Designed miniproteins, single chains, continued (2). Designs and how they scored, part 40

Each design is a single chain, and the fold is of that chain. pLDDT is the mean over its residues in the fold that is shown.

## One batch from the design tools (miniprotein)

Design m5377
Fold by ESMFold2-Fast:
Structure m5377 (fold): chain A 85 residues (1-85)
Amino acid sequence: MKVPTDNVTELREFLEKQLSKVDLSDETKERLLEVALLLVLGYSQEEIGQILGISKKTVSYWEKKLEELLGIDLRKIREEQRKKF
């Protein structure tokens, strides 16, 4: 699966499209989208927790849930973003 990582708007649209295929509340989808965007931007689980006001364990739970729902390796995408430094 090709994930657009160079444009935040394209990434958001891609994630919204993938999440639209799952039967989840709009609130849950918004939270998953926020976590996915911050992960792709290179933030750590701890930093995302600080930004969103949630625990690192909650971020880790939602990262795993995103990987299961979307069938993508968010850690791999984040590693590719880091290589652009």
Scores: mean pLDDT 72

Design m5378
Fold by ESMFold2-Fast:
Structure m5378 (fold): chain A 59 residues (1-59)
Amino acid sequence: SAADEAIRRARELGEKYPEVKPLVDRAIQAARTMPSPQARLDVANAAIEEAERRVKELE
């Protein structure tokens, strides 16, 4: 599903960039508790956006 793909992408970002790992780990846990696939996707995408924003600060 789109939510599972977004969760996988968030996990990959956390593995690649240790600085954002706590953020993405917490977001993945929160996404898995969401009652709908859309809510899970929204939480995962928000975490990806925040992680990517923080990673840009390292460039």
Scores: mean pLDDT 80

Design m5379
Fold by ESMFold2-Fast:
Structure m5379 (fold): chain A 56 residues (1-56)
Amino acid sequence: ISEELAEAMARLVSALSGVAVTAAQVREAAKPLGGRAVEEDSLRGVAQALRALGLP
């Protein structure tokens, strides 16, 4: 998972859960799952959507 994807995921999780999550924590948690192409592409889509919407 790219750093930018991890940052977007951290922001999404933080917004939904109300708990501050860092990009480093997201990358660490995703490490055992591996970066399957389909999964990574989906995460890229979410990252782009967050930027397009201007979400924090």
Scores: mean pLDDT 62

Design m5380
Fold by ESMFold2-Fast:
Structure m5380 (fold): chain A 77 residues (1-77)
Amino acid sequence: DFMELANRFAKEMGELLKYVSKHKDEDTEEMKEAEERLKEMISFLLTSAVELALAREEKDEERVRRIREELRRFLEE
């Protein structure tokens, strides 16, 4: 279910934003990893949103499925 994956993505991104906001003055490995992951999530979200919109406009059901699996893989990485 795409909505379940999207909600999970939003939750994980929100948790990272909260962590980065709370620990922004810290120069730790955990903080660096959180910032890098947040940047990756923002980049992935923007790219995937554009691709999904185009796939839906073209009624490319297989491409929609691939984007959903890419989202699942990204969250499991």
Scores: mean pLDDT 77

Design m5381
Fold by ESMFold2-Fast:
Structure m5381 (fold): chain A 67 residues (1-67)
Amino acid sequence: TSLDRSRSSRTAGRTLDDQLNRQRNQYLNDARLGVNPQGNLSRAQQLDDQGRSLTDQLSNLSLQSLS
């Protein structure tokens, strides 16, 4: 594994991960406050599923990198 294998790709991934995490936290906070909890939990779950899919794709790309 290489920490600096793909800086451009890592920067894009970091930005996307940060956005997903921030949005998820907002939905979770709204749900905790009782603001449309069912809707907000559903949105948070959707973001979690997207994050999972992204992680799986990144893992597959890492495995394809023969070294």
Scores: mean pLDDT 68

Design m5382
Fold by ESMFold2-Fast:
Structure m5382 (fold): chain A 92 residues (1-92)
Amino acid sequence: MTPPSSPERIEEAIRLLREAARAAAAGDLAATREALARLGELANELDLETESIVSLTVASVAIALRNGDTAAAAEAALRGARRLEEYKRELE
């Protein structure tokens, strides 16, 4: 089993996913892509479980954005944030 990421790193990932969701819901593609880029950089510092959740969520958001579906992008980002919140809670 890989050791879990620090709570602070998981909280940062959750915050960035919520930021991406808000930006996508507002139709702000530039802000959404900026949040995804920061999540991609952060993923290199995460354990395998947290990195997997972040990477799969980033991919889902990116696919929705390529399809022009900002609502689906926001929903994907929120699902990822909720999954990370659940994981973090289990580590407490």
Scores: mean pLDDT 82

Design m5383
Fold by ESMFold2-Fast:
Structure m5383 (fold): chain A 61 residues (1-61)
Amino acid sequence: EEIKKLENEIKELEKELDTVRQRMQAAADAGDLEAARRLHQEYSELQNKIDELKKKIEELK
């Protein structure tokens, strides 16, 4: 089912989100504002993509 494929993609993106979150914390702890800002943007993009996939699942129900 298409829903299962989308759920698997969400799961993979959530793992990437966790990695980015850890890197954001490390950058913040180091005082690297440029890296923290870039990583925050990556986090937001991943979160938006996850939200879009969740909306697609709802549309398929």
Scores: mean pLDDT 83

Design m5384
Fold by ESMFold2-Fast:
Structure m5384 (fold): chain A 87 residues (1-87)
Amino acid sequence: KADELVKEGDKLYEQALELYKQGKYGEAKYLARQAGDKYFQAGIEYRNQGDNEKAAEAFEKAAESYRLAGDYTTADGMRRAAEELRK
């Protein structure tokens, strides 16, 4: 489940970056937000499984995705969640 969410997030994030290169900023931000949501769900799933390292990595990917979407507040929250999970 969590690994699949990361793969979905990776696909959406790559599509968002490609749209940014094309100057399609609105669509890029929309897909970046969806990527962030997928990574956030993966982070929760890994955390529930006790895999804090993978959870932290997923929350870091969520932070980058939300930053790309222009949601700096949510991105900062994701980064802090990742930091809290580190040993």
Scores: mean pLDDT 88

Design m5385
Fold by ESMFold2-Fast:
Structure m5385 (fold): chain A 87 residues (1-87)
Amino acid sequence: MNQDSDLTPLELASYLYKEKKEPEKAAKFWAAFHAEVVGEKDKEVVKKMFENALSRLDELPKVNKEPTKEELELAEEYAEKTEKIIK
């Protein structure tokens, strides 16, 4: 993983929601990041994190910078991880 990311996880989620118009992907990424920080793997808890993220997408900060390719790939990886857990 590239440690030189200039966007916070919340800013990256905001870019996916506001610029890419991908609310589910933004919420899945946000939920995956939250789950990793707290060490959560339980399907039902991760589902609740995803639902909470979806309800709070409008609270995400405004982003004035475009993410790098590596940051977008990271977001896709985390979003896929959440999708596999909640499926």
Scores: mean pLDDT 78

Design m5386
Fold by ESMFold2-Fast:
Structure m5386 (fold): chain A 73 residues (1-73)
Amino acid sequence: KEKIEELRKKAEEYEKQRDDVVATGQRAIDTVKAGDPENAADNIAQIQALVDGQVKKLTDKAEKYRKEAEELE
């Protein structure tokens, strides 16, 4: 039981980090739009690519821990 809870907690931690990355990315995009709208498209594309990369990595980690917890149940 303790092992399953540890794995679920790790999955939730990575899911929370993913959500934080998305929120931080959105704030960065909003800042770029407000500060430099003429160059916003290129800067937004770079921020979005960075966010997408981190989201994928964190999602993969979260899913691995979730599956391990479910298999032990």
Scores: mean pLDDT 81

Design m5387
Fold by ESMFold2-Fast:
Structure m5387 (fold): chain A 79 residues (1-79)
Amino acid sequence: SMELRAGSAIFYLEQAIDAIKAGDLESAIEYLERAIKAGKNIPETKQYAEEALKAVKNGDLEKGIEYANKGIESAKRAS
């Protein structure tokens, strides 16, 4: 269901933010990739997860957290 997919995307984005804050960028990247897959049918959430992944890979951790939070809010609206 869309609700199940939204919940999975929110979970992975929250785990990614926690990993970024902990300095575990390998786990952050894995969680963001999982968030992209979970959010594939929620275009706004997928786009924010992709932007968060790009930011983290470029070392912009602040933007990574910002985009991940926007992804969470978009997924909550889709639920």
Scores: mean pLDDT 88

Design m5388
Fold by ESMFold2-Fast:
Structure m5388 (fold): chain A 65 residues (1-65)
Amino acid sequence: SMKEKEKIKEDIKKFLKSMGAEIVKEEDGKIYVRLKKKSEMQILAVAVANSILKEAGGGEITLVE
């Protein structure tokens, strides 16, 4: 449902922020995310979040910069 997709998106947004990622914008079902740290942990966090969001049909994450 739309409600479940929105909840998953919000949870993912919160998860990314907790891992030190910046959300630049949200547009057309995409969340644009910037990583300040070039660490394996940051990359893994984004990859996991993207997989969850795509599986739920709630959109996808795009790395910026």
Scores: mean pLDDT 79

Design m5389
Fold by ESMFold2-Fast:
Structure m5389 (fold): chain A 89 residues (1-89)
Amino acid sequence: MPRLAGVAAKDSVELAEAAAAFLRSQDLTPEDHVVLVDAGSTDGARAVLEALAAELRARGVRVELVTLPSLEEAEEYAERLAAEHRAAA
């Protein structure tokens, strides 16, 4: 069963790094889908997500990196994707 994992971050390098460590600890496969959402971070959180995306893509995992103008929009986007994944499963 393909898994969907979503992460939303806004000016929180610690949250982005914690999410990266969690996703790295998972046995993600090419069938899994990861969505990383940056809400316009300026503290380096986006760079952490970009590095994570490159690492996971090198392993064959499907990764989308999305930039949204606010954390609220990023959270709303992640919730919609989670709902769509649950409906498809």
Scores: mean pLDDT 70

Design m5390
Fold by ESMFold2-Fast:
Structure m5390 (fold): chain A 70 residues (1-70)
Amino acid sequence: MGLSGRITKALTDGLDAARAGASAEEVQQIIDDALTPVIEMYRALGQDLAAENLEKLRDYLKQLATEKVA
């Protein structure tokens, strides 16, 4: 699965959990668990800028998922 698919999955899983009554911490953990291994992989490959951009995206997705869409 490509990076776009992993990002979509992280957001979708986080939003589904939030709608099911998960806490903000649980939703953030779901997003972290989905994206952190990819970030670490880019860091291990020396792709620091890609890792930093993905970390910023992860933080944005965590915020977006915890806002609970009506």
Scores: mean pLDDT 74

Design m5391
Fold by ESMFold2-Fast:
Structure m5391 (fold): chain A 65 residues (1-65)
Amino acid sequence: VSDEEFQDALSQLLTEFVEKHPDATPEQRRALAFRMSKAMENSKSLEEFKKEFKKIEEEVKKELE
């Protein structure tokens, strides 16, 4: 998997998150970004990264409520 594919996936997922949660604070967005960066560093494939993102998104949704 190319770095370009990871960047495209990250950008798309972050855009979708912002659209779902337009009132998310900068702190909450930063927390998501840091968790995503860690997932990307530890993922060996795009599919693994997407699975980790889904878990992170679920946790962040709980923090937003």
Scores: mean pLDDT 72

Design m5392
Fold by ESMFold2-Fast:
Structure m5392 (fold): chain A 75 residues (1-75)
Amino acid sequence: KKEEEIKKKLEELEKRYREIDAQMDTVNAEIAALEPAARAGDPEALQRLFDLGVQTLKLAVDRVIIEKEIEKLKK
């Protein structure tokens, strides 16, 4: 049945979306924790903050792709 296939795909995409949201929350919490050290000019904190920023951008792109896939399956 097409309905069962769509349901399975939606469940997989929704699971991936939740995983990305959880990763985004973790990254944002780490960014917030690093902000005082980065503001004080700690080079290690600044480098980590940059790396986390790149990771956030990648996660945001992946999130949009999954959101679009879910939307297409729902019609």
Scores: mean pLDDT 82

Design m5393
Fold by ESMFold2-Fast:
Structure m5393 (fold): chain A 80 residues (1-80)
Amino acid sequence: SEVDKLMKKVEELLEEIQEMVENRAPLEEVKKKVEELKEEIKKAEKAGADPLTIAKYEFLLLALSSEAELQEELEKKRKA
């Protein structure tokens, strides 16, 4: 279905962000990808994706963003 295709794109972007965070990519790059994923999540929601699944992805995205910010803080402390 169309919803399945949109959800697959959301999952692909989420995996990409997870890899970026694992590889300690720059925070500004992670933030850009997070914004892209938020837009795709909204498209899936409008297309009729399950609200619980949408909420789960939004929560995972928040967790990944927080981890990236913490990594940046730690990096600054090491270089300061």
Scores: mean pLDDT 83

Design m5394
Fold by ESMFold2-Fast:
Structure m5394 (fold): chain A 58 residues (1-58)
Amino acid sequence: SKEKGEEFLEALEASLSEQKLKKENLEQAKKDVRDTAKKLNIEDIVPKAIEIIEKNVE
């Protein structure tokens, strides 16, 4: 669980570092992260994932 959460956050940050998120996609990205975290049982990483997303908006 902890390792999966760390892998998820690293992959998310790497992806967004290469291609910034467009403002119009921000709310959908937040929803997708919450839905994915719930399915993977790593909801504890959601606050960190949202922070990464918000820092990487164009």
Scores: mean pLDDT 82

Design m5395
Fold by ESMFold2-Fast:
Structure m5395 (fold): chain A 97 residues (1-97)
Amino acid sequence: HHMEELKKRIRERIEKATKLSYFVAGAGYALALKKDPSIPVSEAALEVMRRLVEAEKNPDKRKEILEEFQKLMEEAAARDPKYADIFKKGVEAAKEL
């Protein structure tokens, strides 16, 4: 059935995009924790860094932003455990940079 195969491919593309988003989010989070502006960054990592700059470099505001971001990822992972693993892999990859 061509229609069922098309729906399957669309779902697979959405899933791949979602997984990539969580991986990049994990990497961005880890890079933000390092506070190193010289690290080459993805667009998602740049967005996290931008939010940290907007926090006026206040350590308390920076911590709140990072904790809010972590909470959002943990809530998403609670809905599907595979996203928790992908987020962790992103964090691990960025730590090696």
Scores: mean pLDDT 59

Design m5396
Fold by ESMFold2-Fast:
Structure m5396 (fold): chain A 75 residues (1-75)
Amino acid sequence: ALARARAALREAERVAREAVEAGVAPESVAEEARAAYERVAEERERFGLSPEEMAALAERAAEALRALVEARRAA
């Protein structure tokens, strides 16, 4: 469960990094993604989110990042 959450977070980060490398998104997108992931990880330890709740949040973050990349490509 925790491994699944981390895999989803890595996937979202990879999507953001690929967008920056392809020139369709600024470096700030990758930085914002990293900061958000670090914050969620800290909150999980402090506030007791379950591994499944972490996975759901990571999956939603990945979807949001993909939508942002698609919007940037369309623009």
Scores: mean pLDDT 62

Design m5397
Fold by ESMFold2-Fast:
Structure m5397 (fold): chain A 94 residues (1-94)
Amino acid sequence: DLDELFEAGDLLNRGNQAYKAGKFEEAVKLYEELLERFPDSPFRLQALFNLADAYMKLGEYEKALEVYKRAYELSPDLQWARAGYEEAEKKLKE
């Protein structure tokens, strides 16, 4: 559906803009809205990556770990999801 594709893409773009501006809490909200409203969107893996990265920037390592785990469950061949999981787990042990 083109309307759903446009809305999901807009949320991703706005989240990315917030992230670039250092507004990581705002970025988290926008990525979470994308994933809640459009769970099967073609942007879901990118939104999960960006959400996990935003949580890492906020020091929310346990939340980042859960997002990386979710990404890995959707696509086990995602090297970034495994690498991010290992980094978040290491931060939690520090």
Scores: mean pLDDT 85

Design m5398
Fold by ESMFold2-Fast:
Structure m5398 (fold): chain A 70 residues (1-70)
Amino acid sequence: SMVEEGDKYVEKAKAEKDPRKQLHYYGLALSYYIEAGDWAKALEVQAQIAATSGALSAENRAFAEAEAAA
């Protein structure tokens, strides 16, 4: 089912050490959950995407600040 496919991608995301790859898998999981109409799981994945994106934004901010200081 689409929910089972989404669950597989959530497990792949949790196993990933690279936050960019983690976001890729969470994005796929979200697409499957939305198509399945499983809003509870979709909302959970959206929260994980927000948390992972926040971590990446912190990295990007540090890089921009380092460039501005040079």
Scores: mean pLDDT 80

Design m5399
Fold by ESMFold2-Fast:
Structure m5399 (fold): chain A 90 residues (1-90)
Amino acid sequence: SEEDKAQKAAIESLLKSSLLSEDSKKELKDILETDPKNYDKVSEIIAKDAGAGFAAAVYSSISGKKFSSSEIEEISKIKDPQKVAEALSA
């Protein structure tokens, strides 16, 4: 429940971000209501507008997963938002 609260709070913070389009904010609102633990989809949406680095930072915050400098470098080269999400969840 505390983890679920943290995830929802992080997604709500993203809805206020100027880095995300209105379309992406709408998708994030849907995720918040249907599956707030869907880190992969959250990361995919973020990567689409704000890039892989920001998506990695958000993924780390909501999931607690830590990445090495080499992992961040590899992920930052990925342009496909879905592949960014797959790399972050691996």
Scores: mean pLDDT 77

Design m5400
Fold by ESMFold2-Fast:
Structure m5400 (fold): chain A 74 residues (1-74)
Amino acid sequence: MPSPPPADGDRARILELLPAAREAARALGSRAAVLALEAVELELTARTEEDRERAARLRAEAAALIAAERAAAA
């Protein structure tokens, strides 16, 4: 049976799910979740080390926002 390679299939599937995940994040009003999803997309589409570094920074920013949101909610 024709099946794409695992790496290609995983990437395509995640990229297909990202719009719905971002919509859910926006509905929740979570800036942190939106940034985390942007980091995932950039990491999956990254062609350069600079792209991967940028994705890592977005993930760090998302984590910091989550911590701040949790502190504000407590």
Scores: mean pLDDT 74

Design m5401
Fold by ESMFold2-Fast:
Structure m5401 (fold): chain A 84 residues (1-84)
Amino acid sequence: SAERERLLARFRELVGRAQELLGKALESKDEEKRKQALELAKKLEELVRRFGEAVRADAPVATLEEIVREIERLVREMEKIVEE
């Protein structure tokens, strides 16, 4: 499905962005920012696992879209930590 291929591409893009942002946050001298980054890293790991399981189970496109939206929200939280 073209829609599934688009979601897989978006997932890969978002995970790459999240990893870049987490790397920047973890290099911060601010202990609270590093602590927040570690908590977001745990959430990202769980969402990556859920997405992989959904793909393997041939879950509906709507399920994949929901997980992608959760990852997009997580990336926005990471950007806030890095940019402020």
Scores: mean pLDDT 87

Design m5402
Fold by ESMFold2-Fast:
Structure m5402 (fold): chain A 64 residues (1-64)
Amino acid sequence: SLDEAVEVAREAVRLTAEALASSPEKMFEAGRRAYELGERYPLQAEGLRAIGDKAYAAGQEKLA
């Protein structure tokens, strides 16, 4: 189903952010991917935006 596909995509973005957390560039890329998914899947937009926000925050922290 569409909901299952979106959940798999959300998990993939989250795992990507976690696995590549050593690089700010990778964190920002994961955040961007989450935001893009939120635009395509409005019903999941809130959760995907939250993932994106966390990834961007982690990237910013690494730069500080």
Scores: mean pLDDT 71

Design m5403
Fold by ESMFold2-Fast:
Structure m5403 (fold): chain A 83 residues (1-83)
Amino acid sequence: MVEDALEELKKRFEAIRKMSPEEAAQAAVEYLDMLAGIAEATNPEAAKRMREAGEQVRKHRDDPEKAAEIALEAGRYVLEELA
């Protein structure tokens, strides 16, 4: 169910926000891929943005704080659209 998936995503988002920037950057790549998969059925444009954000996180592996910021901003956008 989309509702159960959304609840799981919200829990993951809150967990990532509590991580160190280094841990958040790694977890955020997996989180964005999950968001993209869920969003693709209802909002393909949001799914594309999530995949693009995942690529940006990968490009900023040498800057974990910036990578985490990109991922959290992208995750917030999709959670707001799915809510």
Scores: mean pLDDT 71

Design m5404
Fold by ESMFold2-Fast:
Structure m5404 (fold): chain A 87 residues (1-87)
Amino acid sequence: SMEKRKELAKKILESVEKFLAKQTPEQQEAGRPYLEKAKEAIDEGNIELALLYVSLALLRVSQAVEHNPLIDKAIENLEKKIKELEK
């Protein structure tokens, strides 16, 4: 059900927020804007968009730890998918 998907998304978001809070300030700043967007998407009932923003936050944090050009391409592809879901 949609309600079960929303509760799962909230639990995933809470877990990622707790993970991010334990990272360096630079790593937190890399992910925080996207987790804020994930919260907005959950509140709007767009669970797919919320999970994409959580994924983007984690990839951005990974790049702040150690830059990998292959992850840049994954981020670009993910940002394109996010734009297609936003209206």
Scores: mean pLDDT 86

Design m5405
Fold by ESMFold2-Fast:
Structure m5405 (fold): chain A 109 residues (1-109)
Amino acid sequence: SSEGTEYVDPEEPRETVITVTLVVEKADGPKALELAQKIADEVGNAEVTVEEHEDGLVTITLKVTIPASATPEERRAIAIKVMGGIGRMTEEVPGLVSLKVEFEHRPAP
């Protein structure tokens, strides 16, 4: 029943959620949001949320869901788009204060 793989349960499909959290200066908020929205539009199954802080910082959260039904090729294509977008943010957003990327594998509902 098992192929002897140590870290993946092949019996249960997994969805992958990629969460990108950006903290940027307010002046660069629109540019960071534009780039995050562009990634969301390119991957199709993503949401962008924005939270403004009174200290002149803006938190932008991009969540990308890769469904359990996605092929390895589709998963790779999404990962490349997300990583390319992060690269653009580091180059094009001078007010980028912090960037965090999290990967979570969840059971398919």
Scores: mean pLDDT 78

Design m5406
Fold by ESMFold2-Fast:
Structure m5406 (fold): chain A 85 residues (1-85)
Amino acid sequence: EEEIERLRKEAEYLKKVAENMLKGAKDSLDYFTQQAERDIADPERAEKARARLEREQVNYDGTMKYAEELRKKAEELIRKAEELE
């Protein structure tokens, strides 16, 4: 049935979007973590590096929350598809 296939495809797209968003946010966080470690040798740079890292951590945490919401929505779509079977 077309409806079941549509719901399953939508769920797959949401999962893929969530995974891609998390990967991008993690790559960004890892990059700024490495930058902060290099900048720690200079007190002025260390302070700015910590502030930047804290901001990237907040962005990562927000992305994790949004990705979790997308995954839950995908799970609901899968359950709806199962109910229609």
Scores: mean pLDDT 81

Design m5407
Fold by ESMFold2-Fast:
Structure m5407 (fold): chain A 93 residues (1-93)
Amino acid sequence: MDKMLQALEDAKQEREQAKLLEEKAKESSEKKSVSLLSAANVWKMGATASEIILQRIGDRGIQAALEQSKVDPKAGQEKAKQLQAFTQQLLKE
């Protein structure tokens, strides 16, 4: 059950990153604004994916989450780090 709380927190953080990029896009040049909005859209897609994972954890995802923790516990974390690095690069003016 603790894993559901973690997935909720992850989805929340992904939504927050999208908001930061959208706010920055309002201040940026047209070319940079397009890149910032594209990155924000990727974060929104990530948040939607995390929400889908939450639904699966709620129903039968406990089994899948346990299998994931044994086989591929770090893949999702590595993907998140890549997105965060890309976001940080875009937020630098």
Scores: mean pLDDT 62

Design m5408
Fold by ESMFold2-Fast:
Structure m5408 (fold): chain A 63 residues (1-63)
Amino acid sequence: MSIKQRIENIKNAIANKDTEALTGSLKNDFMALLTLSKGDDPEKDVYENLIKQVYELFGVKFV
């Protein structure tokens, strides 16, 4: 599965507020996104923003 496909899967789950998919079928895609956000990828800010949106769906606050 490509990085683009993993990002698309997560974006769709966020748009649908599908927290069940994010903790289940998309868990590995989310873990891959967490790894990419810690690297030197030029799109890491996009990955960090998606991670923030996922955590906000679960009611987690960033201080």
Scores: mean pLDDT 74

Design m5409
Fold by ESMFold2-Fast:
Structure m5409 (fold): chain A 98 residues (1-98)
Amino acid sequence: SFEEQVELARATLAPLRELINAQSLEEMRAAYDRLLAVAREFDRRRGLEPSPEQLAAERAAIDAVLDEIWADPEKLAEFRAEVQRLVATAEEIIRKAE
């Protein structure tokens, strides 16, 4: 629903901004963890309950990707640009709800 889209946009806005402003890999991982927590909550509402093994595998894959992105300035810049686009989209959804 549109109401669910607005709720998701509001829940993700702060973590997305934290990803853009992260000054360390630790800060980037912490911000991404907050995004994952939001995603898991919405998955549960849809009846999607991943196993502990699936969650561990997803976490390992994400950590590897974040390590690669952080190590490469070009990839980091591209990642931040994409996150900035997600922030703009979330802000637009919230504006339409006002």
Scores: mean pLDDT 85

Design m5410
Fold by ESMFold2-Fast:
Structure m5410 (fold): chain A 97 residues (1-97)
Amino acid sequence: AITLTETGGGTVPEGGSVTLTATGLSGNVAAVTWFRGAVSPEAVEGEGLGTAPGSSPTLTLRGLRAEDTGVYRALALSADSPPTLAIGGGTTVTVVP
């Protein structure tokens, strides 16, 4: 199995940038996908923000607006057989005017 934790959230002014990092990755990671909003093992919800092969641990958001406020989660897929998923607890980004 693989594990992960998201870091790098917090309060950011409008027009600013933030880098979210997936840490604690272990095992054979095939891909990391970032989501805004809810992600569960039985149903993937929320907005997909990108998928990268391997253990790409970061998502950089730039030119942030109030609508970018939300909980960001990473989902890691293992290269194991069968594949396993690890979903982080989420990190909150709050964009202030």
Scores: mean pLDDT 67

Design m5411
Fold by ESMFold2-Fast:
Structure m5411 (fold): chain A 84 residues (1-84)
Amino acid sequence: SLKDKIMSLIDEAIKYFEKARKLAEELGDERTVQAFKEGIKLLNEIKKDVEEENDEKIFQTVLDARYLLNAAKKLIEELEKKKE
């Protein structure tokens, strides 16, 4: 179902953010760690809203998640530079 696909994507995003948070902790980047912690919290709220079928809250929370994805992109760029 569409709901099952959305739940699967949220679980993948949470795992991705947790991995990125751990990498940021290893790099000593406290600001990025905090951003990913907030992102994980937000994704768990989206997951709960999807389970409760709160469409309006899902929409609002997804907008906030977009801003957190930009922080993830910056971390990945910095990690790629340090891969050398």
Scores: mean pLDDT 72

Design m5412
Fold by ESMFold2-Fast:
Structure m5412 (fold): chain A 82 residues (1-82)
Amino acid sequence: SFEDEFTERMKAVMSKIKTREQYLEAAKEILREIAKTMSKEELEAYLRQFRQGLELAKQQNDPYTEWIEEMVKILEEALKEK
């Protein structure tokens, strides 16, 4: 699954991550790579979930709102290339 692949790839790079910023950047890079392998249907499903998460984050003034917005943009870009 996407979640399993994402988790496995994150574990592989965790030893190189020393800061929160490096973690957030690594997560975006891994999402970008995985998104390239997804079908249109998978991308649309995850994009819907991430957009719902972004809307909730904005309502709660979550400090990670901007990072979630960047994750949404990664999925939108991948979908446009399909």
Scores: mean pLDDT 85

